# Designed miniproteins, single chains, continued (5): the designs that were tried, part 21

Each design is a single chain, and the fold is of that chain. pLDDT is the mean over its residues in the fold that is shown.

## One batch from the design tools (miniprotein)

Design m16707
Fold by ESMFold2-Fast:
Structure m16707 (fold): chain A 90 residues (1-90)
Amino acid sequence: IVEEVEARLDELPPEARANAEKGIKYMKEGDRLFEQGKYEEAAKKYSEAVGYFNRAANATPDDYKNEVLHLLTLATIYAASGKIAAEKKA
């Protein structure tokens, strides 16, 4: 899902793109920390990713391709799932 958002960054308006890029960054950091067993730190990074993907979706006009908005929503769900999984292990 993160790779799909990355592929479509150029389709987003500048503010939405900036927030999506930060969301991707924190999601990748969260995944890396989770794989290292640093669950508390991973949960914090996933929480940041949720916030940035929500901001990206809110900054994306409703008249944009529904697929891009759908991918941002899925990215938010994936980040939230990562946070919950990390919090359970922390």
Scores: mean pLDDT 79

Design m16708
Fold by ESMFold2-Fast:
Order: structure tokens, then C-alpha cells, then sequence
Structure m16708 (fold): chain A 83 residues (1-83)
């Protein structure tokens, strides 16, 4: 939502533009575009949490599905809230 747009604008204008284009394609039924938009949102969130590029890439590549990636994010967010 708006929070992700703010994060993307802060950490990469090209990510925001890519996300908007992918979301428009996803509305047309492009499943690959939808998945890419979701991954860009995840990447922006991990940047906001203070992870470096290489670690972000490792986290994304280690997940076998978007559902698993979201579970990883949920745990990372919980850890950040506690410490």
C-alpha cells in the first residue's frame, strides 16, 4: 500500500516506476508481472529493515514460493520489533 510506495521512492525511484508498470500488467492478467511487483515490494521492505543487497538477494532466492517469502518477512519484522 502507500507505505511500500514511500519506501520504494526513498530507496529507488526506478523500483517505484517498475512496480507501477508491473501492477498495471498484473491487472491485465499477467501473473509474472504480479509476482515481480510482489518481489519488488519485498525487496524495498528488506532495504528499509537495514539488510544489504547480497543478503536481500539470498533471502529472496532461498524461498521456494512467495508464501514462504512472506513467512520469512513476518519473522524478520517480528525480530526487528523486539530488537
Amino acid sequence: SNMYEELLARYGEEYLEELEELEKRAEEGDEEARKKAELLGVEALLWHLGYEEEKIKEIIESSKSFEELLEILRRLLAAKLGR
Scores: mean pLDDT 70

Design m16709
Fold by ESMFold2-Fast:
Structure m16709 (fold): chain A 116 residues (1-116)
Amino acid sequence: SESQQQAYQQAQDLVSQLQQNTQQIEQIAKDKDKLSKEEAIKKVEELANNMANSAVLAGGYLGFVSQPQAQQLGDQIVQNLQKATEAAGKVDKKIGEQMAAFLAQITSSFQAIIRR
């Protein structure tokens, strides 16, 4: 339906934002000489918060798309959060642990939506 196609496009836009945030966190983790540890932690926390908001909003769209589309989008969101969590953990263990806890919650929520 039109509504399902619109939901799918909105979710894809959110996945693109998550991919961009993930790449930024990975770059911060790689370029250890570019930022002080304090600046790197602050920037990664800001990016992690943006990713959390995008993932929650994307979860809202998963209920409106087909099961195959929900599975595909859910997998992409989880994969990006996994990459971001690993990279964030290289910058600061505490942020990595906080992101890992959020990832576990999001993964469970998405599985509940997709398996409906």
Scores: mean pLDDT 87

Design m16710
Fold by ESMFold2-Fast:
Structure m16710 (fold): chain A 76 residues (1-76)
Amino acid sequence: GEKYLKAVIEALEKSKDKAAQYVGEALKLKIEGKPEEEIEEYIEKAAKERAKALNIDDLEVVKEGIKTLIETWLEE
């Protein structure tokens, strides 16, 4: 529900991890019904930060993982 999503967003935004902060912003924008282009920009930023931190070269795999996670939270 909305209360759960707000708690998730707040936890992500308060994280010291830049990737988590960008995921929180993407989730917030999606809940607010913002354009898909704006949401995608934050997902890409999150994926780049996570890929860099974990030394992963396949950005698309990381990006798809983040998209799946966001969709899972929205279905809760």
Scores: mean pLDDT 81

Design m16711
Fold by ESMFold2-Fast:
Structure m16711 (fold): chain A 68 residues (1-68)
Amino acid sequence: MEKIEEMRKEGYSSIEIQSELQLGRRVTSEDLALELEYAVELAILREKGAPQEEIERLRAEYEARLAA
């Protein structure tokens, strides 16, 4: 309920509020932790100048873990 009131105060439409509620239910703490892990690994690869192929593999692994 609080999120709906805050979004209305910020001028969001009913459709946008519905979308945010659905996304909020979909995103778990586990999904957030997995995304953070991916971001850290990506930063490490970029720092050491890894080729795009390694970056693409990391992304594929992240997507596979997220889908499981």
Scores: mean pLDDT 65

Design m16712
Fold by ESMFold2-Fast:
Structure m16712 (fold): chain A 95 residues (1-95)
Amino acid sequence: SSDLVQLLSDLVRQLDSKIDYLKKNPTVGTRLLAQGFLSRVLGTVELVIDYLEKTDPEFAEEMRKRLEEIKSEEDLIKQLEKLRDLLREMYDYLS
């Protein structure tokens, strides 16, 4: 739906902004705020995948598998970038 496409677009924009800010301001406080943001976006993405499973279970399973790989990433910036790339792929698929 257009609303879901808009949500994914907004999350990508927010991730780009947070990644850029973290790279320019590599402080403990900025990292903690970025980790909090990451946790919230991961929760939203899980709900989006659960929604997509009703209409496209194969795509939802592939996205879920990639989300678990992102959760295992130890570098915060790489984790945020991988999550952004996942959201872009979901956006492209649904657009």
Scores: mean pLDDT 90

Design m16713
Fold by ESMFold2-Fast:
Parts: C-alpha cells; structure tokens; sequence
Structure m16713 (fold): chain A 106 residues (1-106)
C-alpha cells in the first residue's frame, strides 16, 4: 500500500516537472520519500531508487539531461520493474529535445 502510494506520488511529481511546476514536484517527492522510509525495500529497489533520485536532481537542479538519461538507464538496469525510471528517461529525452526517443517511454 505505502509503496504503491509512493509510486503514485513520484508519477505525479514527474507530471509536474513536465509542466514546469517544480515546487509542487518537490512537495510530492518529499511525501513519496517519507512513505518509502516506512517500507523495507530490497537491495535492487534501493539501488534503482538511488539512481532515480540522482537522475531527478540532474534533470531539475543541474539541467544536465545527458546525466539524467544515464542515471535513469542505471535505475532500469538495477531493477527492470522500476517503471518510474522509464518515465524519467522519457522526460529527460523530451527536455533534451529528442522527441522520438521520448515517445518510446510514454
């Protein structure tokens, strides 16, 4: 339940990042992380989450879309079932201007 709620909050955060509402995205990310702090994650899930969070920082704070893509790909490699990393990858390609690649992940 808490894990699914956290995933839904991260998905909403990615939508707000796409819209340029970074303040709302930050609030949703903070809520999601608070929920995940109450959940025992596997090693693969923890590793994928760490790469995902690093990718979000590159995307939002540094505007380094190449590094955001790299971190999203590492998250997928760590846990192929981590669907949020695919959404991050799509958004990072969109921000880079590669709309054909972005389409593959939405």
Amino acid sequence: SLKKEAEALFLKALEYIKKGDLKKAEELISEAMELLDQVELSKKEKEALAYFMEGLRYLVLAEDYELAIEKAEEAIKADPNFELAKKLLGLAYEKKGDLEKAKEYY
Scores: mean pLDDT 86

Design m16714
Fold by ESMFold2-Fast:
Structure m16714 (fold): chain A 69 residues (1-69)
Amino acid sequence: MPSAAEQVAILGSRLAAESGKDVTEEEMIEAAMKEAGLSREEAREAIRRLLARGMLVRDAAGRAVMPAP
């Protein structure tokens, strides 16, 4: 099974590509809960790991985001 971090990364990248804008932490959590069946806490932990790996960036306000392509 793909990890929670992999699921969140895939969903965040897809949302960013579809919207053409940065995807917020809350939007990634909502997508992970709805589409991957993750809990809110699992999605938050996945986002923290992705930030630590440099796979997510911080916006101008310092919040975790998946950057637009």
Scores: mean pLDDT 81

Design m16715
Fold by ESMFold2-Fast:
Structure m16715 (fold): chain A 85 residues (1-85)
Amino acid sequence: AAAREMAEERRKLGKEELEKHKEEVEKELEKVEKEAEKAKKEMIEEAKEEDREKVEKLAEEIKEGVILIAEGVLLVAYANLKRKK
């Protein structure tokens, strides 16, 4: 029946679209990761020696948070681009 063929086509199109945007998302995430790593290093360098361990922990948490937010924002942005009615 035609319904089975349409379901298979929709699955294929969904997978292909996801794979195409996966490469773009990965490229943008690499840029964010590089900027976050730079910011982390700068925060550690600016820190007083007595505060360095606390600043390192805080900078790592900020870096992880920024990457996680960027992942979420990119995923939502690409999903919205795909679903323009």
Scores: mean pLDDT 70

Design m16716
Fold by ESMFold2-Fast:
Structure m16716 (fold): chain A 90 residues (1-90)
Amino acid sequence: ATAYYAEKGDTLGLAFEGLTDEQQEELVAFARSLGPAELRVHRLGDTLGITATGLTPAQKAALVAFAASLADEVVEIKPPTEEEKRLFGL
């Protein structure tokens, strides 16, 4: 499974390819538990996109670390392209 992440201001975007349904549910539950001001979950084919707004730097780091624990590869994207924005649900 591959994880991608990008940050813009107070918003963290995550996109995942190849996660199981169980891993996707666990990731969404963890993201929600951090208490973001806004949480968007988007599915594009077999890809899960999560966008979280209003997280602290420590909460963003925790969410990226949790994503890394579920994925074989983690890629930071800075700045995100238009394709990557669609993938993240940004």
Scores: mean pLDDT 74

Design m16717
Fold by ESMFold2-Fast:
Structure m16717 (fold): chain A 94 residues (1-94)
Amino acid sequence: SSEAIAALNELMTRQARRAAALIAANRDAPESEREALVAEHTEEFRRELEALRARYPEIPADFIELLAGIFRQEVRDLAAAARAGREIPAVPDL
């Protein structure tokens, strides 16, 4: 439904911003602590996706793992950009 899509987009945007802010605050932390933050936020995002699916059962279960994977990679990319003191450049479609 359009409501499910809107809710999913809001969740993705909110969690990505939250993760980015925390990574920026911890950019100088040891790699083990940064990786722990990536894992923690990915697990929180997964739990919120599962809660959202309980409200919108039309969201496929396999989308949880797919989106969690995408989120984890985005958080890692944001961490790398924050450590470099810049935003990740837009990559052209190959």
Scores: mean pLDDT 73

Design m16718
Fold by ESMFold2-Fast:
Structure m16718 (fold): chain A 97 residues (1-97)
Amino acid sequence: GEVIKKLKKLAKEGRFEEAIKLAKENGYDPDLIKGLESVLKVSKDPSDADAVREAIKSAAELYKKGDLEGAEILIEGLESAAGILPAEVRESVKNFV
């Protein structure tokens, strides 16, 4: 719906604190919220490998649940936060699915 489109736009624009707030206010999946919080940490320190790994794990959990839109928000967030290409994130997610 409209909220998921806004979340995706906020992630693309690097507006992660607003994305986290919107996701929480609309009762989105805890894995999406956790993933966004990890992406926010990556945006503050792109070399934080643990935060990158947590965001990828959150995307994998969303994929396992069939939430492809939520997973895509985290993939786009990692590109915005650290310049990690979507193809690289998708390949890493396969290792957790």
Scores: mean pLDDT 83

Design m16719
Fold by ESMFold2-Fast:
Structure m16719 (fold): chain A 67 residues (1-67)
Amino acid sequence: KKFEEYRKKLKEAVDDTLKNGDSKAEEARKILEEMGLKVTPLNIASATGVSLEDAKKAAEIIEKVEE
């Protein structure tokens, strides 16, 4: 139940990150951390269903917000 809600929130945050840049990137990072997942393209793609190319772009943006 809770994991499915996290997946939906993560997908929304990733979609926003891809469209609007860093505004939702930190939110996506926190959701991944709450799910116990590292910020990697594979984890993002498997959790959200986005393409590996889009997941790679999202991971790059999220990593930039971390620092």
Scores: mean pLDDT 76

Design m16720
Fold by ESMFold2-Fast:
Structure m16720 (fold): chain A 95 residues (1-95)
Amino acid sequence: MTVLNEPLLSGEERLELAERLKRAIEELAPGVVRAEVSRLGDDEVRVRVYDKEGELLMETVLGTAEAQAVARKTLAEYEALSEEEKERLRKAAAE
């Protein structure tokens, strides 16, 4: 079947995805970065990543199917990592 409208996440599902991304980012680089989730409207959930000095490193808005798909894939890949692989990434992030 070749005509599928990609389902957009609801506002609550976008918040859940954003909170999971926040947790993963902060677990990957503890004490180095802080992630912040903001709901700007029903369909607009924003994730911002700051360094320890408050400088904005990254901003993403979970407003499109593509952004949501990338976020889901990134989170799934991170959650599938072993504790040893996560520790290796934490060391790389601190360098």
Scores: mean pLDDT 71

Design m16721
Fold by ESMFold2-Fast:
Structure m16721 (fold): chain A 114 residues (1-114)
Amino acid sequence: MAEVEVSGGGEVPEGGVVEVKATVKSVNGEKANVGASLQTPEGQSVAAGGGKIDVPKGGEATLVISTRGIAPGEYVARVSAVSTGETASQRTGSVLAAMGGAGDGHGEVPVRVV
């Protein structure tokens, strides 16, 4: 079971970036892949963020989500972690496994787009 602590978010302009730091607190095996998305408070994904592959236990990843074309309002940056293999779909910027709900660890921070 992966476990992540998430920090960052806050107020960001439309056309800027949301930065989120994820620290892997625990993982099944040695490493986790982490990915981020921007969601409405109701849980609808509005933007895909970056991903980081092969983050070890105790490791930290900085993930970025573009707010280009995102309407001003209240959102949540959600991070998912999945215990890993190395695949092309899990490279930095590809978060398909985590975004598909395969994450066994999750964290979130509030984001306001202005």
Scores: mean pLDDT 70

Design m16722
Fold by ESMFold2-Fast:
Structure m16722 (fold): chain A 81 residues (1-81)
Amino acid sequence: EEAVAALKAGDFETARKLVEELIQKAINAVKEKNLTEADKYLEQLFAARDAARALGTPEAEEIVRLIDQGVFEVLVLLAKL
C-alpha cells in the first residue's frame, strides 16, 4: 500500500526504500518459516510491481527490476525449505 502510494506520487526514493524493506521482511519471514507473513509481503511486492509497470518510466522500471530480484531471492530461499 505505502509503496504503491509513493510510486503514484512520483516519489521514487521513498518507493525504493519501502520496496527494499518489504524484500527484507519477506526474506526474514521465510528464514523464520513464517509462510503466512512471507505470502503477505510477496503480495505487497507484486502490487508495487504492477503499479510500477503501469507507470512505464525508467525510474519505475528500476523499481520493477529491484522487485524481480528480491522476489527471486525469496523464491530461492523457499525452494531450500
Scores: mean pLDDT 85

Design m16723
Fold by ESMFold2-Fast:
Structure m16723 (fold): chain A 97 residues (1-97)
Amino acid sequence: EKLYEELKKAVDEAKSRAEAVRKTAELIGYSEEVAEKLAESEQALDEAVKNGELPVPAPSEEEQKESIVFEALVKHYLRQGYPLEEAIKLAEELVKK
């Protein structure tokens, strides 16, 4: 529960999607190196969408923030040893509260 509020705050305070991904990865216990690589992947994906290389419309700013928080929660539970299905369920329960 505290983790969910910290993740939301980190995403709201972030200046970019890449920074939000980096901060949330660090909060869930990834190393700075891993968090930085994850942020780089998000930046590359954002550039591909902007260049029209992907046939998917860009999600809204609110949808992007919610997606980052949800993904960080799923990764957090995976790191704790939960199987993927249970990690997703636990992340959904926190997001719904």
Scores: mean pLDDT 71

Design m16724
Fold by ESMFold2-Fast:
Structure m16724 (fold): chain A 105 residues (1-105)
Amino acid sequence: KEKLFNLLSDIVTGKKKLNVEGAKKFFTALYEAMGVDPETAKEQAEKEVKKLESSVKEGTLTEKNKENLKAIVDFVLENKEEIAKKLGVKEEELLEAIEKLLVEE
């Protein structure tokens, strides 16, 4: 969804502040939705969060960063039901739950 891409873009450009702990939970849910075991999913999620933190420090949407964000968006859209289950929310609430996880005040 355009809303999810815009959310991730706003985080990378510094318009919204990244919640590191929430991002770890979000990426863990993505890897678990892929059928990765919880321990490995947590480890892979930490690597993705560090990659996202590096993009935030750069503060600019490069073509490489845009492609990475598109890949995340596409995966979420293809796996909405399973990701919602891993996060303990309804599918209709998934985007709101992701925003609450990824953004701090």
Scores: mean pLDDT 81

Design m16725
Fold by ESMFold2-Fast:
Structure m16725 (fold): chain A 64 residues (1-64)
Amino acid sequence: MDEEIFEKALKAIDEGDVEAVREAVRQLKNPELIEKVMKYAFEKGKEEVLDAIAEAVRERRQAE
């Protein structure tokens, strides 16, 4: 499941779909995959997406 969500997150980053990225990050349970999604967004220069990912990660970690 996490692998599918990770793949969807990468595609959403390529397309600039901020909401799809947020939803994918909220569903990801593996912290390493979340970090890879953030790195990918940074490499692609999608700052809006990177900010959205950071907020979603903070929200999830506080809930855990």
Scores: mean pLDDT 75

Design m16726
Fold by ESMFold2-Fast:
Structure m16726 (fold): chain A 79 residues (1-79)
Amino acid sequence: MKENMEKLAKEDPSGLVALAELTKAGGEIGKELGEPVADDAFKKADYAFELAKGKKPKPELVKKREEIIKKAREMLEKE
């Protein structure tokens, strides 16, 4: 929820960016599966990215998240 995202932006902006990337990836996967919650996930991810504006996650965390998202997409394409 918004209050939790705002708190995370102040205490752990890197964690908020990671959460936003995972939420966006989940929304994209949900959209491919035809799930109606995909649009809500995209809105939440956009809000989290806005709150974390100007904050950068650690490079190793970003790389790990991107790898997880890439593998999830590859599994969907095979089905």
Scores: mean pLDDT 66

Design m16727
Fold by ESMFold2-Fast:
Structure m16727 (fold): chain A 74 residues (1-74)
Amino acid sequence: MVDEYDVLLALAEIYRGIGKSLERQGKYDAAIDAYNKAIELYEEGKRLFPERKEEYDANIADLKADIAAVEAKK
């Protein structure tokens, strides 16, 4: 059976990667949208798996920094 934890983590990592790719292409609004989607998935992960909170908080902080850097380029 597919573990919900594994699915959420994999999806968040995919959206983070999409955001990085879009940022490199100069598609800043689309990159921010992808980073926000990854944050939403990590926030859901924190709700469902609070024992992983430190890991999720670190990833969310990194994504928020990425969004701030992209916003500064607009």
Scores: mean pLDDT 81

Design m16728
Fold by ESMFold2-Fast:
Structure m16728 (fold): chain A 78 residues (1-78)
Amino acid sequence: SAKEKELQKRLEELKERHRRLIEEIETNGVTPELTEELIEIVLEGRRIQLELNPEKREEVEEQEEKILEELKEALEKL
């Protein structure tokens, strides 16, 4: 679909930005601004990948539910 094609293009753009950012970090060192940009790229890339693979989105939801159950069990120990 057109949406999938656009998401793939955006993912490619993010991969290019990530590559460039790593080169910048290697050249100038780690800064707060570069760290923030890296986090943004990683989070956006993850969202796009999950959007391209709906079944993985369901797996992520299941994992979140398991984490919530573990937190509930931890609270019971208090």
Scores: mean pLDDT 71

Design m16729
Fold by ESMFold2-Fast:
Structure m16729 (fold): chain A 67 residues (1-67)
Amino acid sequence: MSADMLAQLATAVAHQDIARARAILNQMIAQGVDPQSVVAALQPFLDNPIAGDVARQILADVQRQQM
């Protein structure tokens, strides 16, 4: 279950769909998904010049909400 959600989150970030990425993140928080798993899934996108900004914003949301 959490692996499918992590894949959906990564896809939303890759497509620069921040609204969808935030919706998926909020659902993951509600289900108690480990924040370190979210960080690990988004790490490869931080070096992407386009998707990196979306990835950084989602990681900032994770840190603020402390899943």
Scores: mean pLDDT 76

Design m16730
Fold by ESMFold2-Fast:
Structure m16730 (fold): chain A 83 residues (1-83)
Amino acid sequence: PAYADEEVRQKMLEYLEGRRALLAAAGVPAEALEHIDRAIDVLRNEPDMDAALAKAVAHVRRADEIAAADAEKLEALEAELLA
């Protein structure tokens, strides 16, 4: 019985729901929020905890990459306007 896995799953869900709210408030691209939503769905629906964590981490990383790329584009446009 995976009692410890159930506790980890619940804590990860609470963390990701909070992270989604913060990212939405920060105005990140919708594509980044979609990846956080997919991470939440995987943690809720994937019965294999190792698979759930691996997939959720991959989605969170993709969300972070999208948000970082958007920030870099804004910085590049600002630099070009100031030149």
Scores: mean pLDDT 79

Design m16731
Fold by ESMFold2-Fast:
Structure m16731 (fold): chain A 58 residues (1-58)
Amino acid sequence: NKLNQESANTINDAANTIYNNLSNQGNSSTPQQKQQLNNQANQRRQDYDNAAQTLLDG
């Protein structure tokens, strides 16, 4: 359904916003903290991608 596709896109957009916010917070942190934040952002991104795919299933 087109509605499910649009919901999936919305989730992906939200994930990008969260990812960018986490990356920006890491900018003033140590390299180790930046790596940790990037890893957390990537894991959250994958969770959102999986959720989006579930919505696309219908």
Scores: mean pLDDT 70

Design m16732
Fold by ESMFold2-Fast:
Structure m16732 (fold): chain A 69 residues (1-69)
Amino acid sequence: ASLDTLFTRLDNVDQAIEAGDLDLAEAYLGEAEEVFNSLDTSSLSTESYVAARLSIIGAREDLRVAKSL
């Protein structure tokens, strides 16, 4: 549930960037980071945790690049 919510928020970030709404993308990224911080890491595989963390990092970079355009 929480991991699915994280990836849904990250998908929302990507869609907002594609729409050119960088303020909305920042808001969704903030929500994604909140979800990530609320994850019960003891219930996640190392692979799932690493994938989630890398996805957050990727979204931050995508937003940073979009803001530079």
Scores: mean pLDDT 83

Design m16733
Fold by ESMFold2-Fast:
Structure m16733 (fold): chain A 78 residues (1-78)
Amino acid sequence: APITPAAVRAALPTLSPEQQARARAVLEEAERIGSGVRSPEEARRAIERIRELLERFYGSLSPEAQEAVRRAAEALAP
């Protein structure tokens, strides 16, 4: 399942305080990237940057935290 900002937000309560702080920073950066979009081409680049940011964050989590984020992503999958 794709790792989205919504999935990370949903998993926040299950993360350690340190992981929660990092997750909030990542979510803030993703929101900043999205809010800067002014064209369809910028939207495509923003989506890719956010995807890379979230995948990098996910890969840095403990196996337990990864499982929590994955379950949230699966619940939110289209």
Scores: mean pLDDT 81

Design m16734
Fold by ESMFold2-Fast:
Structure m16734 (fold): chain A 75 residues (1-75)
Amino acid sequence: SAAEEEARRLVEEAARALKEAERAYQQGDFDTARALAERAIELAEKAAELAPVSSIEYAMAQRLRKEAEEFLAEV
């Protein structure tokens, strides 16, 4: 469905934002790292709203949200 396709796109964007946050952190840019991790959480939450609870996209969105929240706790 269109909602599942949008959820998949948002999951991919959340994953990219988290990867960019990790790179910024390694470069000592903690403000950028925090902002990108917060964006990853927002994108993952939006994906979870669109994806059926039984879908792989929902599971991926929940995993990315958790990983981004754990990352923020370390920054």
Scores: mean pLDDT 90

Design m16735
Fold by ESMFold2-Fast:
Structure m16735 (fold): chain A 75 residues (1-75)
Amino acid sequence: ADLAVSALTQLVRHAESRGVPEEEVVRAIGEKLGVKAENREEAKKNIAELVKKGVPEEELIRRVAEAVGEVLARH
């Protein structure tokens, strides 16, 4: 879980540094993962739960990066 959670934290921080609100980034990530999150802490819990269910961390990192990239492309 640590690798995917770390990637989430870094990518959300990157999007915020580029002028995207945390709420918008977290919403986009939630849509990509299929689980709603309203804030970064909720998104971290969702990722940890998906890892417990057997989703590979690499796949979760890919989905998070894709969501962040899509949000950045719109800004």
Scores: mean pLDDT 82

Design m16736
Fold by ESMFold2-Fast:
Structure m16736 (fold): chain A 87 residues (1-87)
Amino acid sequence: SVEELFEELKKKLEEIKKYLSENDQEQLDRLLERAEEAIKKGDKETAIETLEKIGVFLYLLQKQGKAPEELVKEALKIIKELSKKLS
């Protein structure tokens, strides 16, 4: 379900956050909160857009050596699956 995939995403992002600065953690939390709010309101368009923003942010963190590649790849897979279910 969308709810189960979102909880799995939240767990994976908690693992990633352990590697991040406070500022990067806060940015990720703001994006995650926006995505969760959009999902709860049934705003699929905003949910997909925000999930894409999370994906871009994670990709950039990984490219800057700030987050482990394997954890980012796992999170991006969940984001892709979640976006497909919301479409």
Scores: mean pLDDT 89

Design m16737
Fold by ESMFold2-Fast:
Structure m16737 (fold): chain A 95 residues (1-95)
Amino acid sequence: SAVEELKKKPEELFKKAAEEARKEAEKSPEPAAEGLLKAAEYLEKRDVAGALGALAEGATRVIGAPEDVRERIVALAEAGKSAEAIALLREAYEK
């Protein structure tokens, strides 16, 4: 049934996204790799907010952002405020 295939599609997409994140982690430096592996765990649980937070934390660790800046960027990413999270990440990188 087409309806049964559509019901499975979200699970397949999350599984595929987790596999892609793990594959990318193998090619990434250690702080980014840890963020990607954590994001893969959240994606397997279908937790998009957790996955975005894990990716943001990994990125902030790569650039050496202070803890308070890291917490703000992660919170924005988890809230789906990706543009604001990216703007703060860029500001932290340029300082």
Scores: mean pLDDT 78

Design m16738
Fold by ESMFold2-Fast:
Structure m16738 (fold): chain A 68 residues (1-68)
Amino acid sequence: SMEEKEKIVEEGVKLALELLKKGESERDVLNAMHLHIVEKAREKGLSHEEISEVFNEALKRLAEILKK
């Protein structure tokens, strides 16, 4: 559902922000966010297309937050 996709996006972005606050590199942060999103999306039975959609939305949202 859209609600499940939005929750995964929010969780991924939150994880990325927490890791950045801890001083993790951008590369490690993005890898951790990607792994978390793939794992959670697979648990919810999302398709490969839906996983890509969720990850791209998380990347966009993270980029918008970091530009502030």
Scores: mean pLDDT 86

Design m16739
Fold by ESMFold2-Fast:
Structure m16739 (fold): chain A 74 residues (1-74)
Amino acid sequence: SLEELKAIIDEKFAEAKKLIEEGRLEEAEQVMLEMIAEVSRAIRKQKASAEEIAEVEKYVKEKLAELREMMLKA
């Protein structure tokens, strides 16, 4: 479901944000890559609709942009 896909993103976002706040930028970058990989796997496993994929891609892009901005300020 869309809610399940967003939950994966939210979990990885929280993990990466904590690592950035702790100055662990290389580990945060790894978690960002894991977010992309895990969402892609979940999309395939769940047989997500085209509309769910589009919404998830937008959400991932927004969350990754937030994390990258935090890393630049760290």
Scores: mean pLDDT 84

Design m16740
Fold by ESMFold2-Fast:
Structure m16740 (fold): chain A 70 residues (1-70)
Amino acid sequence: GPQTHVLTVTRPVRLGDLARLAGIPLSALPDPERVLRIGDQLVFTGSGPDSTLTVRTAAPEPEELTFRPA
């Protein structure tokens, strides 16, 4: 089955910088300059064309943002 990797943001950082640490191509991100907040999580699941990146936000109303590489 697909492998899942989770990164937790410990300081404000750009989405593209964390995605690079997870091995996600920057070209697959809609906004690599987006700043993540402390407590946000990056969840990367799968490999190849079925790979999915999900961002979970640490907000008063938690949100999940999902991005899929082409």
Scores: mean pLDDT 65

